# Designed miniproteins, single chains: the designs that were tried, part 43

Each design is a single chain, and the fold is of that chain. pLDDT is the mean over its residues in the fold that is shown.

## One batch from the design tools (miniprotein)

Design m1478
Fold by ESMFold2-Fast:
Formats: structure tokens, sequence, C-alpha cells
Structure m1478 (fold): chain A 90 residues (1-90)
């Protein structure tokens, strides 16, 4: 179902965020830097949720939503990796 894809996507995104925060903590990131990271990641997650909801509203199939979700997960992962790298290079 559409809801199953959304739930699976949220689980995967939560995993990405959790691992990223652990990596930042190990790198000695400040609480302020971690908060900025979380705020930026949440913004990207919100954009992804809006894209999925818009596609569902426009009649997208479960398969199409799954493909879109996979692309959004990849984008969120790339954004997280980019933000971690930026913080580590300070």
Amino acid sequence: SHQEVIDETKEEVNKIGTEAIKELEKAGASPEEIKEFVDKLLEKIQEAEEELEKAIKNGASVEEIRELAEKQIEKIKEEAESLIKEIKEK
C-alpha cells in the first residue's frame, strides 16, 4: 500500500539521520552544529514527504511512489553525507 511505502521510507530516513548524528558526535561536532545538521536534514525530509503526498494526490501507483521514495532516500543520504563532510572539514 501507499502507507507501507511511506512507513518504510520514514524508517530508512530515521536510520540515515541516526547514523549521521553518531558520526558527527564521534567527529567532535558541537551541539550547535548537530542542531544545524538536524534542522537542515528535517527540511529535506519535509520536501521529500511533500513530493510523495503530491504524487499520491495526482494518482501515482504504489510502484511509482516506491520509485520516488527510493530517489528521495538517495537524495537525503547524499545531503547528510555532504553536511557531515562540511562539518568535519572545519
Scores: mean pLDDT 82

Design m1479
Fold by ESMFold2-Fast:
Structure m1479 (fold): chain A 78 residues (1-78)
Amino acid sequence: MTEEEVRALLETMRTSPSLLDRLQALAQLLAGLYEDPSLLAVVEEIDPELARLLREELARIEAGSNASLRALLTHALS
């Protein structure tokens, strides 16, 4: 995943009228960040609270636990 792709996914999450498109963008972003955590810096420049929530979620995934996505979804989709 490139910085350009991260910016496009964040734009979709902020501007799309479709809740499904926003959820798909969030899922793709989380998957891309799991493969390349350095891309969190791009998210932090645009939305530091989202970057914090994504960092916490990635840490929980790495620990092999089921994390609650409620806070992440509430922030990303509000």
Scores: mean pLDDT 76

Design m1480
Fold by ESMFold2-Fast:
Structure m1480 (fold): chain A 94 residues (1-94)
Amino acid sequence: MEEKELIEKAEKAKTEAELAEILAEAAEKELEETLKYLAENSPDKTIRNLAKNALEALKIPDEKKRKLELDIVAGLALMVAAVTRLIEELEKKK
């Protein structure tokens, strides 16, 4: 996904799960501008903090260590998305 398209998806995102999925892709692909957008504009503090952690990981000069830290952030973001979607599904059954 191109970075500009991913930022546009983040602006149109209606749920925290959608923002977390965008964060995971941005961290995996080292999309600095998307990560900056999420760190500054996400309504959820958890997503903002994970985006800030990914931005710090981008400063790591060792490629293997940088990739490992970014993979951890992406994994955590996908967990947030999965849990958020599960909660939404449970609430819709009432």
Scores: mean pLDDT 82

Design m1481
Fold by ESMFold2-Fast:
Structure m1481 (fold): chain A 86 residues (1-86)
Amino acid sequence: SSSIEDINRAIGVALQGIGAVILGELAIRTGNKELAQQAIRDGQRAIDASNELLATTTSDEAKALAQRGKELGQEGIRLGQEALAS
């Protein structure tokens, strides 16, 4: 893959991770279990896509963004699980 293509994929993964965090926070505030489940699913998708990109990219910028996407995905799952536990 070209470095720019990997960077674009990494941006997409980081944005999906951000979305998972937002859904998780909304689930906690509202008690909405469907949003909690969506945060967990979107967080897992961000982790999976981040891991795939980290395994294949040679771009340091893409690696940094993919790592951030993974961390955000993990946080989205944590928040979704917290919302389900309440």
Scores: mean pLDDT 91

Design m1482
Fold by ESMFold2-Fast:
Parts: C-alpha cells; sequence; structure tokens
Structure m1482 (fold): chain A 83 residues (1-83)
C-alpha cells in the first residue's frame, strides 16, 4: 500500500538522520539534525497510528510526501555542510 511505502521511506530517513548525528562532529549541525529527527519521529508515529485505525487518506499520503521531501532537502543540505 502507498501508506506502508511512505512509512518505510520515513523509517529509512530516520535511520539516515540518526547515522548523520552519530558521525557529525559539529555541535550546531548535530543539534539541527536532532530537531529534525524529533519531527520525523512525530510524522512516523502519526502515520502508524492512522494506518492502524484505517484512517489514512490520499491527502494524508500527499501531505506526508511533501513534508518528507522538505525534510530530505534539509538533511541533504546539512550533510553537505558537515563534510
Amino acid sequence: SEAEELIEEVEDLLERIEALIEKSKDPEIREKLEHIRELVETLLEQLKENLKQGKVTPEDIEAGRRLLRFIEEEVERLEKEAA
């Protein structure tokens, strides 16, 4: 299902963020990544809860994908700054 695929994409992003936090030596970049991690964790829990209740709509998936894309772009920017 599209909802299950989105959840997997969010989980993959969360793992990527956690790996970047562990390897980052810059405290400012680490703090920004930790803030983003909290936002991604919130999104993941909301998606999982809605899926359990059978309440995931196409609009929820679109909103989740837009937010995921925005977060991915910020993570990529921070990863380049950390290099």
Scores: mean pLDDT 83

Design m1483
Fold by ESMFold2-Fast:
Structure m1483 (fold): chain A 81 residues (1-81)
Amino acid sequence: SEELARRAIELAEEGKRAIEEGKKYLATGTKEGILKGIGYFIRGMGSAFQGYILAQKSSGELGRRGREAAREAAEMLGGSV
């Protein structure tokens, strides 16, 4: 399941990046920025969730890394600003 673990890590990291971009757009305080920020947050949630599911199906060290990355993404979302 190396392929599943690698994909889980990729998705979780993509989710984390999307959430960070979303925060930047929300911080602009503009109507356009807020709308873009929401869009990034939705994508980030989707990617992180998919990564979490794949990580749960993975075992060993790569699976652990995938779960850790997904947890970090969820933490960024739940603990945001």
Scores: mean pLDDT 75

Design m1484
Fold by ESMFold2-Fast:
Structure m1484 (fold): chain A 85 residues (1-85)
Amino acid sequence: SEVAALRAELEARTAALRAEIAELEAQLTPEQRAAAEAAAEARFAAQRAAIEEEISAALPAELHPLALELVRLQARLSALREALA
């Protein structure tokens, strides 16, 4: 089904992001990791309502938790990349 295909895609993207995050975190000091995590959490928290609205408009309810996790991981990855730049 279309929903099953979307779930598989989101799960694959989530797994890829987690792997990349782990690789970048291994290259950072504890202080850099903590700063990046705090920055990612602040950005996500500031935009959470808008993100949840966008997800609700785009995806079936059963995929909302997975999509929200994906967006949060994307925020974390961006913050980690900034820490290495």
Scores: mean pLDDT 86

Design m1485
Fold by ESMFold2-Fast:
Structure m1485 (fold): chain A 79 residues (1-79)
Amino acid sequence: MREKGMELFEEGKRLAKEGRDEEAAALFIAAAELFDRDPSLESQINSGMAMMAASVLLLANPEIREAAEKKAEEILKEL
């Protein structure tokens, strides 16, 4: 799960750079959840960073929140 969390986080950064904020926010939310499942300090730091990245995007465009949260839930269900 830690490796999958990193994969989602890196993909989220790529999508954010492309301006695909809703998809990026969904990936950051999913990555944060996966990192939070590992109690290691590194995973908790990564969870915090992913949550911060999602929060920045959602503050910039609050209208995407519901769609991003729904997409994150779908991503997590497929794992």
Scores: mean pLDDT 84

Design m1486
Fold by ESMFold2-Fast:
Structure m1486 (fold): chain A 72 residues (1-72)
Amino acid sequence: SRENLDKARDYAEKLLREKGLNYTVVLDTDDSIVLRTDDGSLYGITVDPKTGVAYLSILGPDHTILSVEEFG
């Protein structure tokens, strides 16, 4: 859902502020947002259309998955 997407985005942006990282929005759709940080990390958000749950996936600059968090 939009509400869960917005919650996941707010959380991701809060984490980035706490880390002192700048980012660029590289994808922004109704169901998906991807933020790329200056260090090359990716913060990907997608919504499951069946459940409305949003998933935040954080990938480090070496493309390892650091975390996956649910917003539902």
Scores: mean pLDDT 85

Design m1487
Fold by ESMFold2-Fast:
Structure m1487 (fold): chain A 71 residues (1-71)
Amino acid sequence: LGKEITFPGEIVSGEFAPGKAVITIQSPDGSTLTVTLNANYVFFTSPTKAYIVFKSQEELDKFQQALQQAA
């Protein structure tokens, strides 16, 4: 269930709780977006990328669908 996700800006903070991660992203125009993920593990691989292990296949599918709708 691990997947590398590219975010639409620079990751400026990350906070973790059991089963959840809260990631704040800053866009080039200075605006910020906070994203909450239902995940067991998050590893930041670059300033704009994170490897995420989702709690279930359902949560992974839900998150990928939400990203497609937001794009």
Scores: mean pLDDT 72

Design m1488
Fold by ESMFold2-Fast:
Structure m1488 (fold): chain A 69 residues (1-69)
Amino acid sequence: AMEERIARLTKEAVELVRRGMEEGDEYLREAERLLTEAAASSPPEAHPGILEAVGEAQRLGAEGKARQE
């Protein structure tokens, strides 16, 4: 349940990051919010793959924001 919820939040956030880079900053902001929540809920030792995905999505989002500014 908890693991499934965290994985779902991360997957949804990654998709929003990709949409945000193509469609606009609003989606990037929403993705950043979801990624922060997923990261806070996921202990590193239990879900290393989720944290890797979160980190990659955050990096992509940050690059998108920098180019949009």
Scores: mean pLDDT 63

Design m1489
Fold by ESMFold2-Fast:
Structure m1489 (fold): chain A 80 residues (1-80)
Amino acid sequence: MEVDELRYKAKSYENLAKASQIAIEKARKETDELVKQDPENAEEIRKKGEELISHYEENRKKWQDKADEYKAKADALEAA
């Protein structure tokens, strides 16, 4: 059934978005620990951490947008 496949894809992309959120939290914690270990280079460490977090934020948005797209397609087919 096409609707079931679209619902499955939506859930899969939601799971990828959740994984990206976990990666963001981990990157923040690791950045804080690195700053603590090397405070003289704190600004550079934070900048690199923010770049990594931005990458995961872009991936989270991409996966969430895909999840929303497949949900909308499934809803449209069920309404027809």
Scores: mean pLDDT 85

Design m1490
Fold by ESMFold2-Fast:
Structure m1490 (fold): chain A 67 residues (1-67)
Amino acid sequence: GTPEERKKRREEETRTLGKQNGLSEEEIEKAIEAAVNPTGEKLESLSDKAANTAGEAVRRVIMSGSG
């Protein structure tokens, strides 16, 4: 897919998982940012739940990437 499609998928997966995991909107936005463009410092500022949500979303996008 295009870079825009990958970004969109990461945003959607992270938002969906964040809602399911009961994250606040602020935590969801931080998790989306970390999933789309991960940096160590950004991940350190996340709660464990938000960081796990971002990681799971990235994993789902990778596993779905082709076949």
Scores: mean pLDDT 73

Design m1491
Fold by ESMFold2-Fast:
Order: structure tokens, then C-alpha cells, then sequence
Structure m1491 (fold): chain A 62 residues (1-62)
């Protein structure tokens, strides 16, 4: 379901954030990694939700 895909995306983003922190990545590198995760869900989650999530991520990495 779409909700299952959204839950999977949230888990993938959380795991990517944890890995990025462990690796000491810069904000630019973290944004690139998180953007790749979001792009991997483009066929499973509506584009407007993906765009909203990316906007929130960009704001937090300012």
C-alpha cells in the first residue's frame, strides 16, 4: 500500500541519517545521500509527498 511505502521511506531516511552521522558527512553530502533515497521511491510514493519531504530535509540542513 502507499502507507507501507511511506513507512518504508521514513525508515530508509532514518537509517541514512544515522549512517551519515556515523560517517561524519557534511550537510551537502547528507543532502545528496537523502535525495538519492527519496529518488529511489519516486515510483512508489506520490511526487508531491517526495517534494515535501525533500523541502523539509533541505530546511533542516541549512
Amino acid sequence: SMQDAVDELHKALADTIAQSEAQGLSNDERLAALTKVIESFKDKVPQDLLDSMLTVIRRHLE
Scores: mean pLDDT 83

Design m1492
Fold by ESMFold2-Fast:
Structure m1492 (fold): chain A 89 residues (1-89)
Amino acid sequence: SSMKELEKQKKIDNLQQELARLQQRLAELQKQNALAPSPAIAERIAQLQAQIARIQEEIEKGEPSSKDASSFTAEEIRRIGEEIDRELF
């Protein structure tokens, strides 16, 4: 139904917004690592790349997984982003 399509689109839009935020953070970390390489920064880059890949997979599937075992909710993605932000700032 059109209502279910709107709910699905809102979830995808939220995931895309969080993805854009994480991609911006990744670019900042990559720039920092290029100027002053650090194992700690490299580890955070790797973690962030893994999170971005998982969010991209959810978006590509066109819907959040209905199987609760391996998919991020919008809230979980936001929490992960907040944890990264706290470690960087």
Scores: mean pLDDT 71

Design m1493
Fold by ESMFold2-Fast:
Structure m1493 (fold): chain A 81 residues (1-81)
Amino acid sequence: NEIKEALKKIIEELAKSLGIDKEKFLKLLESKSYEEVIEALSEEVTKKLIKEGKVSRVDEEELKEINKLAIEEAIKELVES
């Protein structure tokens, strides 16, 4: 499944760049819908960015939506390439 492979790549890159729990999210990908995985991943990325002090003037809910859209676009780009 091309969407599953795209999500694996995104999880690996986010683990490298932001230190998210790669094993946790790969396990979620086997047991949850893609929408649920994208939601959970967007929440984790948002929390990491806030903790790293890289976002100081954005609402947490707004940042989560931005991260969700970015992940969805990355999936689309990888699937269509």
Scores: mean pLDDT 80

Design m1494
Fold by ESMFold2-Fast:
Structure m1494 (fold): chain A 97 residues (1-97)
Amino acid sequence: SKGDKYYQEGLKYYKQKDYDKAIEYFQKSIEEYKDDPYKRAKSLIYLAQAYLEQKDLEKAQEALEQALKETEKIKDDIERGVLEIGIAVNKLALKKS
């Protein structure tokens, strides 16, 4: 899907440490994943990680709060649990910053 393409581009730029482009593509991915809370939450977690790498703690926190709201819509306990752990780890990183 178009959302998956943007998500993969975001990961590519994130791995290259091009956090500006990573942020752009993760935002595009989130917009395309209109009715997929799992993929939206996953993209929001990476968006938060990219903001953390740039030291934009406020935007990272906002992305993690949005990711948590998306997890509330997920019916699969394993998928929700994995994302909740990712959110918690990143929130802990924010607190230590």
Scores: mean pLDDT 88

Design m1495
Fold by ESMFold2-Fast:
Structure m1495 (fold): chain A 65 residues (1-65)
Amino acid sequence: KKEELIKKAEELLANMRSAAQAGDTDALRQYAVEAAKVANELYKLGFEEEADRILEEVTRIAVEA
């Protein structure tokens, strides 16, 4: 399940980067929310390091958008 969640997070982060590049703030916000949910699931499973990494990427993409 860890691998599945990480793949989902990577897909969402890629979608966030695409939305940011396109200036689509609504899509960027939506994907950020979904990525945060995946990070929360990783926290619940004890994968705090992976969850922190995802949240760090989310904030970086959002700030740089």
Scores: mean pLDDT 82

Design m1496
Fold by ESMFold2-Fast:
Structure m1496 (fold): chain A 76 residues (1-76)
Amino acid sequence: SATVTLVRRDGSEVEVVVDEEASLEEVLKKLEELGIELGGLGGIQLGVMKLTGEPDPVAFARAASQGQRLEREIAA
């Protein structure tokens, strides 16, 4: 398991524990249930992962966290 920091729709940060054995769909469902929106960069990353095959769910969650940080830095 790995812990990643993600941002909810209200701007609050939350630590999410991701199981290495979880499917990508399970991770996405958990993010939706927590009110986490990935934005455009998250959508692009998901699209690439769908084209290349099923990725490591921990790597996906980390990429989503990095994408949220980059979007906030670009918007600042």
Scores: mean pLDDT 67

Design m1497
Fold by ESMFold2-Fast:
Structure m1497 (fold): chain A 144 residues (1-144)
Amino acid sequence: TEYLEQGKRLYEEGRYEDAIVHYNLAIEKDPNYAEAYAFLALALRELGRYEQAKEYAEKAIDLDPNYALAYAVLALALAELGRYEEAVLYAKKAIELAKTNEEKAFAYAALAEALRKLGRWEEAEKYREKAIELRPDFKLAEKA
């Protein structure tokens, strides 16, 4: 838990390599910690390591098939890999599974990014706006 929270703080500071070190420490403590794998995947995506981001997001889903954030991170990685239709599918799954406004905002932002890459601009804007409505402070929603 402490390593995961330290990693999240470093991630918010844009220190992605340092965040990864702390996420790996969280995984070393608990190899079944789905949340740590999802955040590891998110940090890897920020560093342009999209295939690794996909692999770790898939690992998070294997550990917790109902974890909305893992599906949203997988969708973002797939969108960067050019697999836009699959990205839309997994982003929609993330929306269905979302239990909190934070998870739902992130899922809407992931869907908006995938739709934008597909050229579905009006739908992308709709979901970007939904993400911002739930979390006005959510930076990913502003960029999606």
Scores: mean pLDDT 88

Design m1498
Fold by ESMFold2-Fast:
Structure m1498 (fold): chain A 83 residues (1-83)
Amino acid sequence: LSPAEREVGRRGAALLDAAIAGASDEELERQAEEIARALVEAGLATEEEAERLREILLAAARQARANPEAGRYTRAEIERALA
């Protein structure tokens, strides 16, 4: 993984950590938007792709908040990918 890809992955892991901890919708939306912006800035996504990814990330975060065990499993997978 490139440094930019690793940074985006770390931001995704942080979003999942916040969701598992029960973060508010406002906090999850803020973090998902930051990840989408980082993807565009790194050249990993277009603005249109980033908007779609923001929605997907937010839905996934809400799912992890509702199901923390499943969220922790996904978080562990991201950790392995970033190692």
Scores: mean pLDDT 81

Design m1499
Fold by ESMFold2-Fast:
Structure m1499 (fold): chain A 73 residues (1-73)
Amino acid sequence: MEKVEKELQSLIGAPRDEAIKRMEEMGFRVVHEDETSTVFAKQLPDGSVLIAEVTFKDGVVSDVRVSVLPAPP
């Protein structure tokens, strides 16, 4: 979890198009998009879902937040 968060934080300062492409290359898919942020989801091998919220400012990534939804029993 911490390692993935650091890797995602390396997106800070990347252009929007580059950030979206890098997220998709990592296996994330867009689940919500608005003018200032995009929410991505990736299913993990254990069945849990990794959620990443990427915030944009002036056409570049300004913030990244990550959370995990546990697999259903």
Scores: mean pLDDT 77

Design m1500
Fold by ESMFold2-Fast:
Structure m1500 (fold): chain A 66 residues (1-66)
Amino acid sequence: MSMEEKIERIVDGLLKAIEEKNEVVLRAGIHEAKTHLSEEEQQKILEKLEKRGVSKETLEKLRKML
């Protein structure tokens, strides 16, 4: 799997977790990002989430978890 594909998969998983208010899936996605991605790649996830309409409040929460 390419890095771009991995980032998109994590973004899609986080979006679904946010929409479903599923804290377990949200924490799992954040853990995957922290474990397998650089800080620069983690920032790309936040940028992609913002472009997909995630609120600033939710983005701040996710930023603190990363």
Scores: mean pLDDT 80

Design m1501
Fold by ESMFold2-Fast:
Structure m1501 (fold): chain A 78 residues (1-78)
Amino acid sequence: MKEEAIRELEELRERARALLAASTSPEAKAKLERFIEALDGTIEYLKNNELPEEVYRQTVERARGELAQLEAFGASLE
């Protein structure tokens, strides 16, 4: 579902922004900034294109997994 996928990606983006604001590690900040930029592009792409439902679900799952890895990476640096 396109609207649900976009909403979930926007929620992940806000979570990433909060982590970026709280981070003191330059390397963690750089990774979070790149992730946010990638999410911005993905959200824009999804808004302008119609895709199969499985693609929306997989896109959200991928982004959620990447954010979890960044959270773990940030914790390991702090």
Scores: mean pLDDT 81

Design m1502
Fold by ESMFold2-Fast:
Structure m1502 (fold): chain A 77 residues (1-77)
Amino acid sequence: EEKKQAVLYLEAAKIALLNGDLDTARRLYEKAISLISDPETREKVRELFDKALEAAEQGNYDEALKLVDEAIKIVES
């Protein structure tokens, strides 16, 4: 159940990134991380989303969305 909620927050963060709302994306991402109980998975998701926010800040939204998709796949596994 926490895994499903984490995925929903990551998908919502992806939508926020698509809309250029980096503040909302960061907030939703932090909520997703808080729901990931496995420390290894949590660290991987954190690193991917930190890189996604960096890419978005540089205007590279294609790379940012790719990184969020990778984070979602890791959580879904």
Scores: mean pLDDT 83

Design m1503
Fold by ESMFold2-Fast:
Structure m1503 (fold): chain A 85 residues (1-85)
Amino acid sequence: MEEVIKKLEELKEELKKAKTKEEVYKIAMEALMLALRHAPKELIPLLIGKILRLIGAVLDNLSLEELKKFALEIIDEVIEELKKS
């Protein structure tokens, strides 16, 4: 789990440097898919919910800065849930 959390922190730093909405979405989805592949079964519904929330944010046409803040919040929530598991 420590390796997964480390990779999620690295993706979080990449996301902060993203210059387009498409880059934010790509990095955030990579982070969420990584978490989903390694999460305990009990966290899968929560992670699917986070993925759907991210897709919703993209469909709502948020600004680059709003999408970054939203994606960073989701990744932080996922990291905290994985640390507790």
Scores: mean pLDDT 82

Design m1504
Fold by ESMFold2-Fast:
Structure m1504 (fold): chain A 80 residues (1-80)
Amino acid sequence: MEVEIDIGVLEVASASFKVSIKNEMKKKNIPEEKIEEILKKIDEILEKGIEKIRAGTPIKEVQEEFKKKLKEIEEEVEKL
């Protein structure tokens, strides 16, 4: 056990990233509708990561994929 601790780590990382990315999008005057779309994508990445942890995927593997997916979101926001 403690899949709950591993999930908590992803939740904290996701929450911090959402605050950072929302601030960057606001600086770029991105429409609220697009901001909400990006935030939903981050929530979906978190949900998928949690599912993998619960399925027994090693936390290090889940963290690496999670980091890669968040970087893809950063690149999408930079192109806006």
Scores: mean pLDDT 81

Design m1505
Fold by ESMFold2-Fast:
Structure m1505 (fold): chain A 55 residues (1-55)
Amino acid sequence: LSPEQLEAHMEGNKASNDAYDKAVADGKSDEDAQLESSKAGVDAYRQTMQRLKQQ
């Protein structure tokens, strides 16, 4: 696993956890919270990979 992929995975996991916690705090269902979590994780992974490829 490249350093870039590792960083992207770490950022994705953090964003996923943060999004889930926020959705639950906002009163969303577990299903909706899981969907928000998944989207945030994928978006953070892609953004981090794109940023690192430009460096």
Scores: mean pLDDT 81

Design m1506
Fold by ESMFold2-Fast:
Structure m1506 (fold): chain A 75 residues (1-75)
Amino acid sequence: SLEEAVKEAAEIVKKHPNLPVQELKPELKGKALSEEERKELRRLAERMVKEDPSIPETRVEVIAALAELILAEKK
């Protein structure tokens, strides 16, 4: 599910707080979600960051990108 992917991505970001989002973008080529699914991932990532103060707000984009990769690999 989208929520599970976001939670998994958040845990990865907690362990690797300096993970660069730009290095994730090339891997998304050919692994695409719908526009609605991407919007939901960003909403869930923003919610996760607000619920967990140990995650910097600047990591929302990284969490969303990782969640998209996790979903692409599982489907």
Scores: mean pLDDT 70

Design m1507
Fold by ESMFold2-Fast:
Structure m1507 (fold): chain A 60 residues (1-60)
Amino acid sequence: SPLERLEAKVKEYKEKGILTDEQAESLLKAGRDLVERYPEQAEEFAEMLEKALENIAKKK
């Protein structure tokens, strides 16, 4: 699912030291909340957040 894919990506970035534990928890909570409220846009939200994480990793 989009949420599971986002969760996997967040955990990967936390393990790489790009995200703190608090940042990872907040992002997962926000992603779950958005998917629950707007399930028809879940894929778009997950993709957007994944791209944002990739940009953070690039900048450090």
Scores: mean pLDDT 75

Design m1508
Fold by ESMFold2-Fast:
Structure m1508 (fold): chain A 67 residues (1-67)
Amino acid sequence: MEELKKEAEELREKAKELRDTPSGQNAYKLAEAALTGLKNGVGDSAVQGLLEQAREEIEKAEEERRA
C-alpha cells in the first residue's frame, strides 16, 4: 500500500511536468485517480491498472515532446 502511494505520487509529479502535452494531462489525471483510489480503499489491482496507464501516457507525452 505505501509503495503504491509513493509510486502514484512520483508518477503524478512526472506527469505534472508533462502537462503541456495532451498525454501528460491524461497521465496526471490517471495518477490523481490512483491516489484518490488508495485513499478510498480501492483494491491494489485497480490502482496498479491506473498507474500502468499513467506510465503509458507519460511515455507518449515524452514522444510528443520529441516529435
Scores: mean pLDDT 81

Design m1509
Fold by ESMFold2-Fast:
Structure m1509 (fold): chain A 60 residues (1-60)
Amino acid sequence: NLADEVSDETIQEALALIIVGITKTIESPEKVKEIDEFVRKLLAEGKSLTEIVREVNKKL
């Protein structure tokens, strides 16, 4: 239950997978790769879910 404040890392990994899945519908493989690398960087930096989503949307 996310309301139980499960680890941010676990939530971020799940969210990153969803974002990558969505971006795979984009026709540009270079764009998808850039987004994947960017999400990986943000996850490694411990960014919040909101920040990751916002930054990815800015790249789309």
Scores: mean pLDDT 64

Design m1510
Fold by ESMFold2-Fast:
Structure m1510 (fold): chain A 92 residues (1-92)
Amino acid sequence: MTKEEVREYLKKFDKDGDGTLDGDELKELMIFLGYPENLTLDDVEKFLLEADVDNDGGVTFDDFVDYVLKKFDKDGDGTIDEEEWEEMLKFS
């Protein structure tokens, strides 16, 4: 997935359109992205810390995009490919 595709998915989970995802919205997004269905809010909090969240209890689209690219973009080209995605699924 490209940055633009990730942002489009983020918009689907951002119910109030403020560009910020709360913990429940992030949990749903991460499960959609292939994390196990038994993902807890504690697991989401861990990922929020990894995403360098500096705001009022939510992750901005930019924070999440950077986090996803940092985890999945092993080529450093700003694109998440199917191979990087498959490796993430094996990690979970």
Scores: mean pLDDT 61

Design m1511
Fold by ESMFold2-Fast:
Structure m1511 (fold): chain A 88 residues (1-88)
Amino acid sequence: MAREELEKARELLEKAAETGNVEDARRGYELLRRAVELAGGDPAVLLEAARIVGEAMIKKIEKEGGDVEAAREKVEAELAELERELAA
């Protein structure tokens, strides 16, 4: 169940990053929140949701002509920190 919501959220957020569509972004984030709630705080689902958001942010920065390498480094550092917190 939660995995289906995560896949739909990933697709919507990636499309929103490419098109700038605010409604797709809003719906994507809503589905991510639902997936996390349905999973009852499952660390694997939370990490996957965070990675989906990070990849969408990197894609948006790429589209805007920003520093993609710096964005990816920051996203990977934040994901590593989240994984560490969830493993504690």
Scores: mean pLDDT 79

Design m1512
Fold by ESMFold2-Fast:
Structure m1512 (fold): chain A 82 residues (1-82)
Amino acid sequence: MMKSAIDSLEMALEAIRNGRYGLAKKYLEAAKHAVNQSDLSESVKREILELIEEALRAIEEGDYEKALEYVQKAIDLLKKAS
């Protein structure tokens, strides 16, 4: 159970780096839920959710470097918005 979208994304980032792709997908889904529950503006929520969806697609395609890039962009955006 993750209380912060940032915490969930950081866990996803670590899971991808360690080759635990199924776990990474679970953390990315948890991050989506946390973002939807946050008080962030609608535009910021949409941008972060799009980055998370792109990270999920990259994992499905086996492009783990691209997945890491999208997760990091989502973390950076959340840190600026919170």
Scores: mean pLDDT 83

Design m1513
Fold by ESMFold2-Fast:
Structure m1513 (fold): chain A 105 residues (1-105)
Amino acid sequence: MSETEKKVLEAVRETSKKVIDTLKKDPNNMEEVKKIIEEGADKVMELIKDLSREQAERVVARAVIFFEIDAINEYEKTGNKNFIKAAYLARDIFTEKLEELFKER
């Protein structure tokens, strides 16, 4: 795994942890969850901005999978469907920001 891939996975795991901590404190706080995911996605875009589109797509896809695994595990423990919503939101936000990053490249 490249140094950039490690940093991206660390940033996504930090984002995942913040989302989990937020929903454990307030199970319905999807406004804060969205902000955390958007901030995490922006950090990831900064880390990958110098990668080729193909490399960036692979790194982001793996990172989103790790987020989804963490969110699904918390849904299985808590029954809170907002963890599943957070997983879908992360996929959508990361995908949209990745497309924006390469729109002029």
Scores: mean pLDDT 86

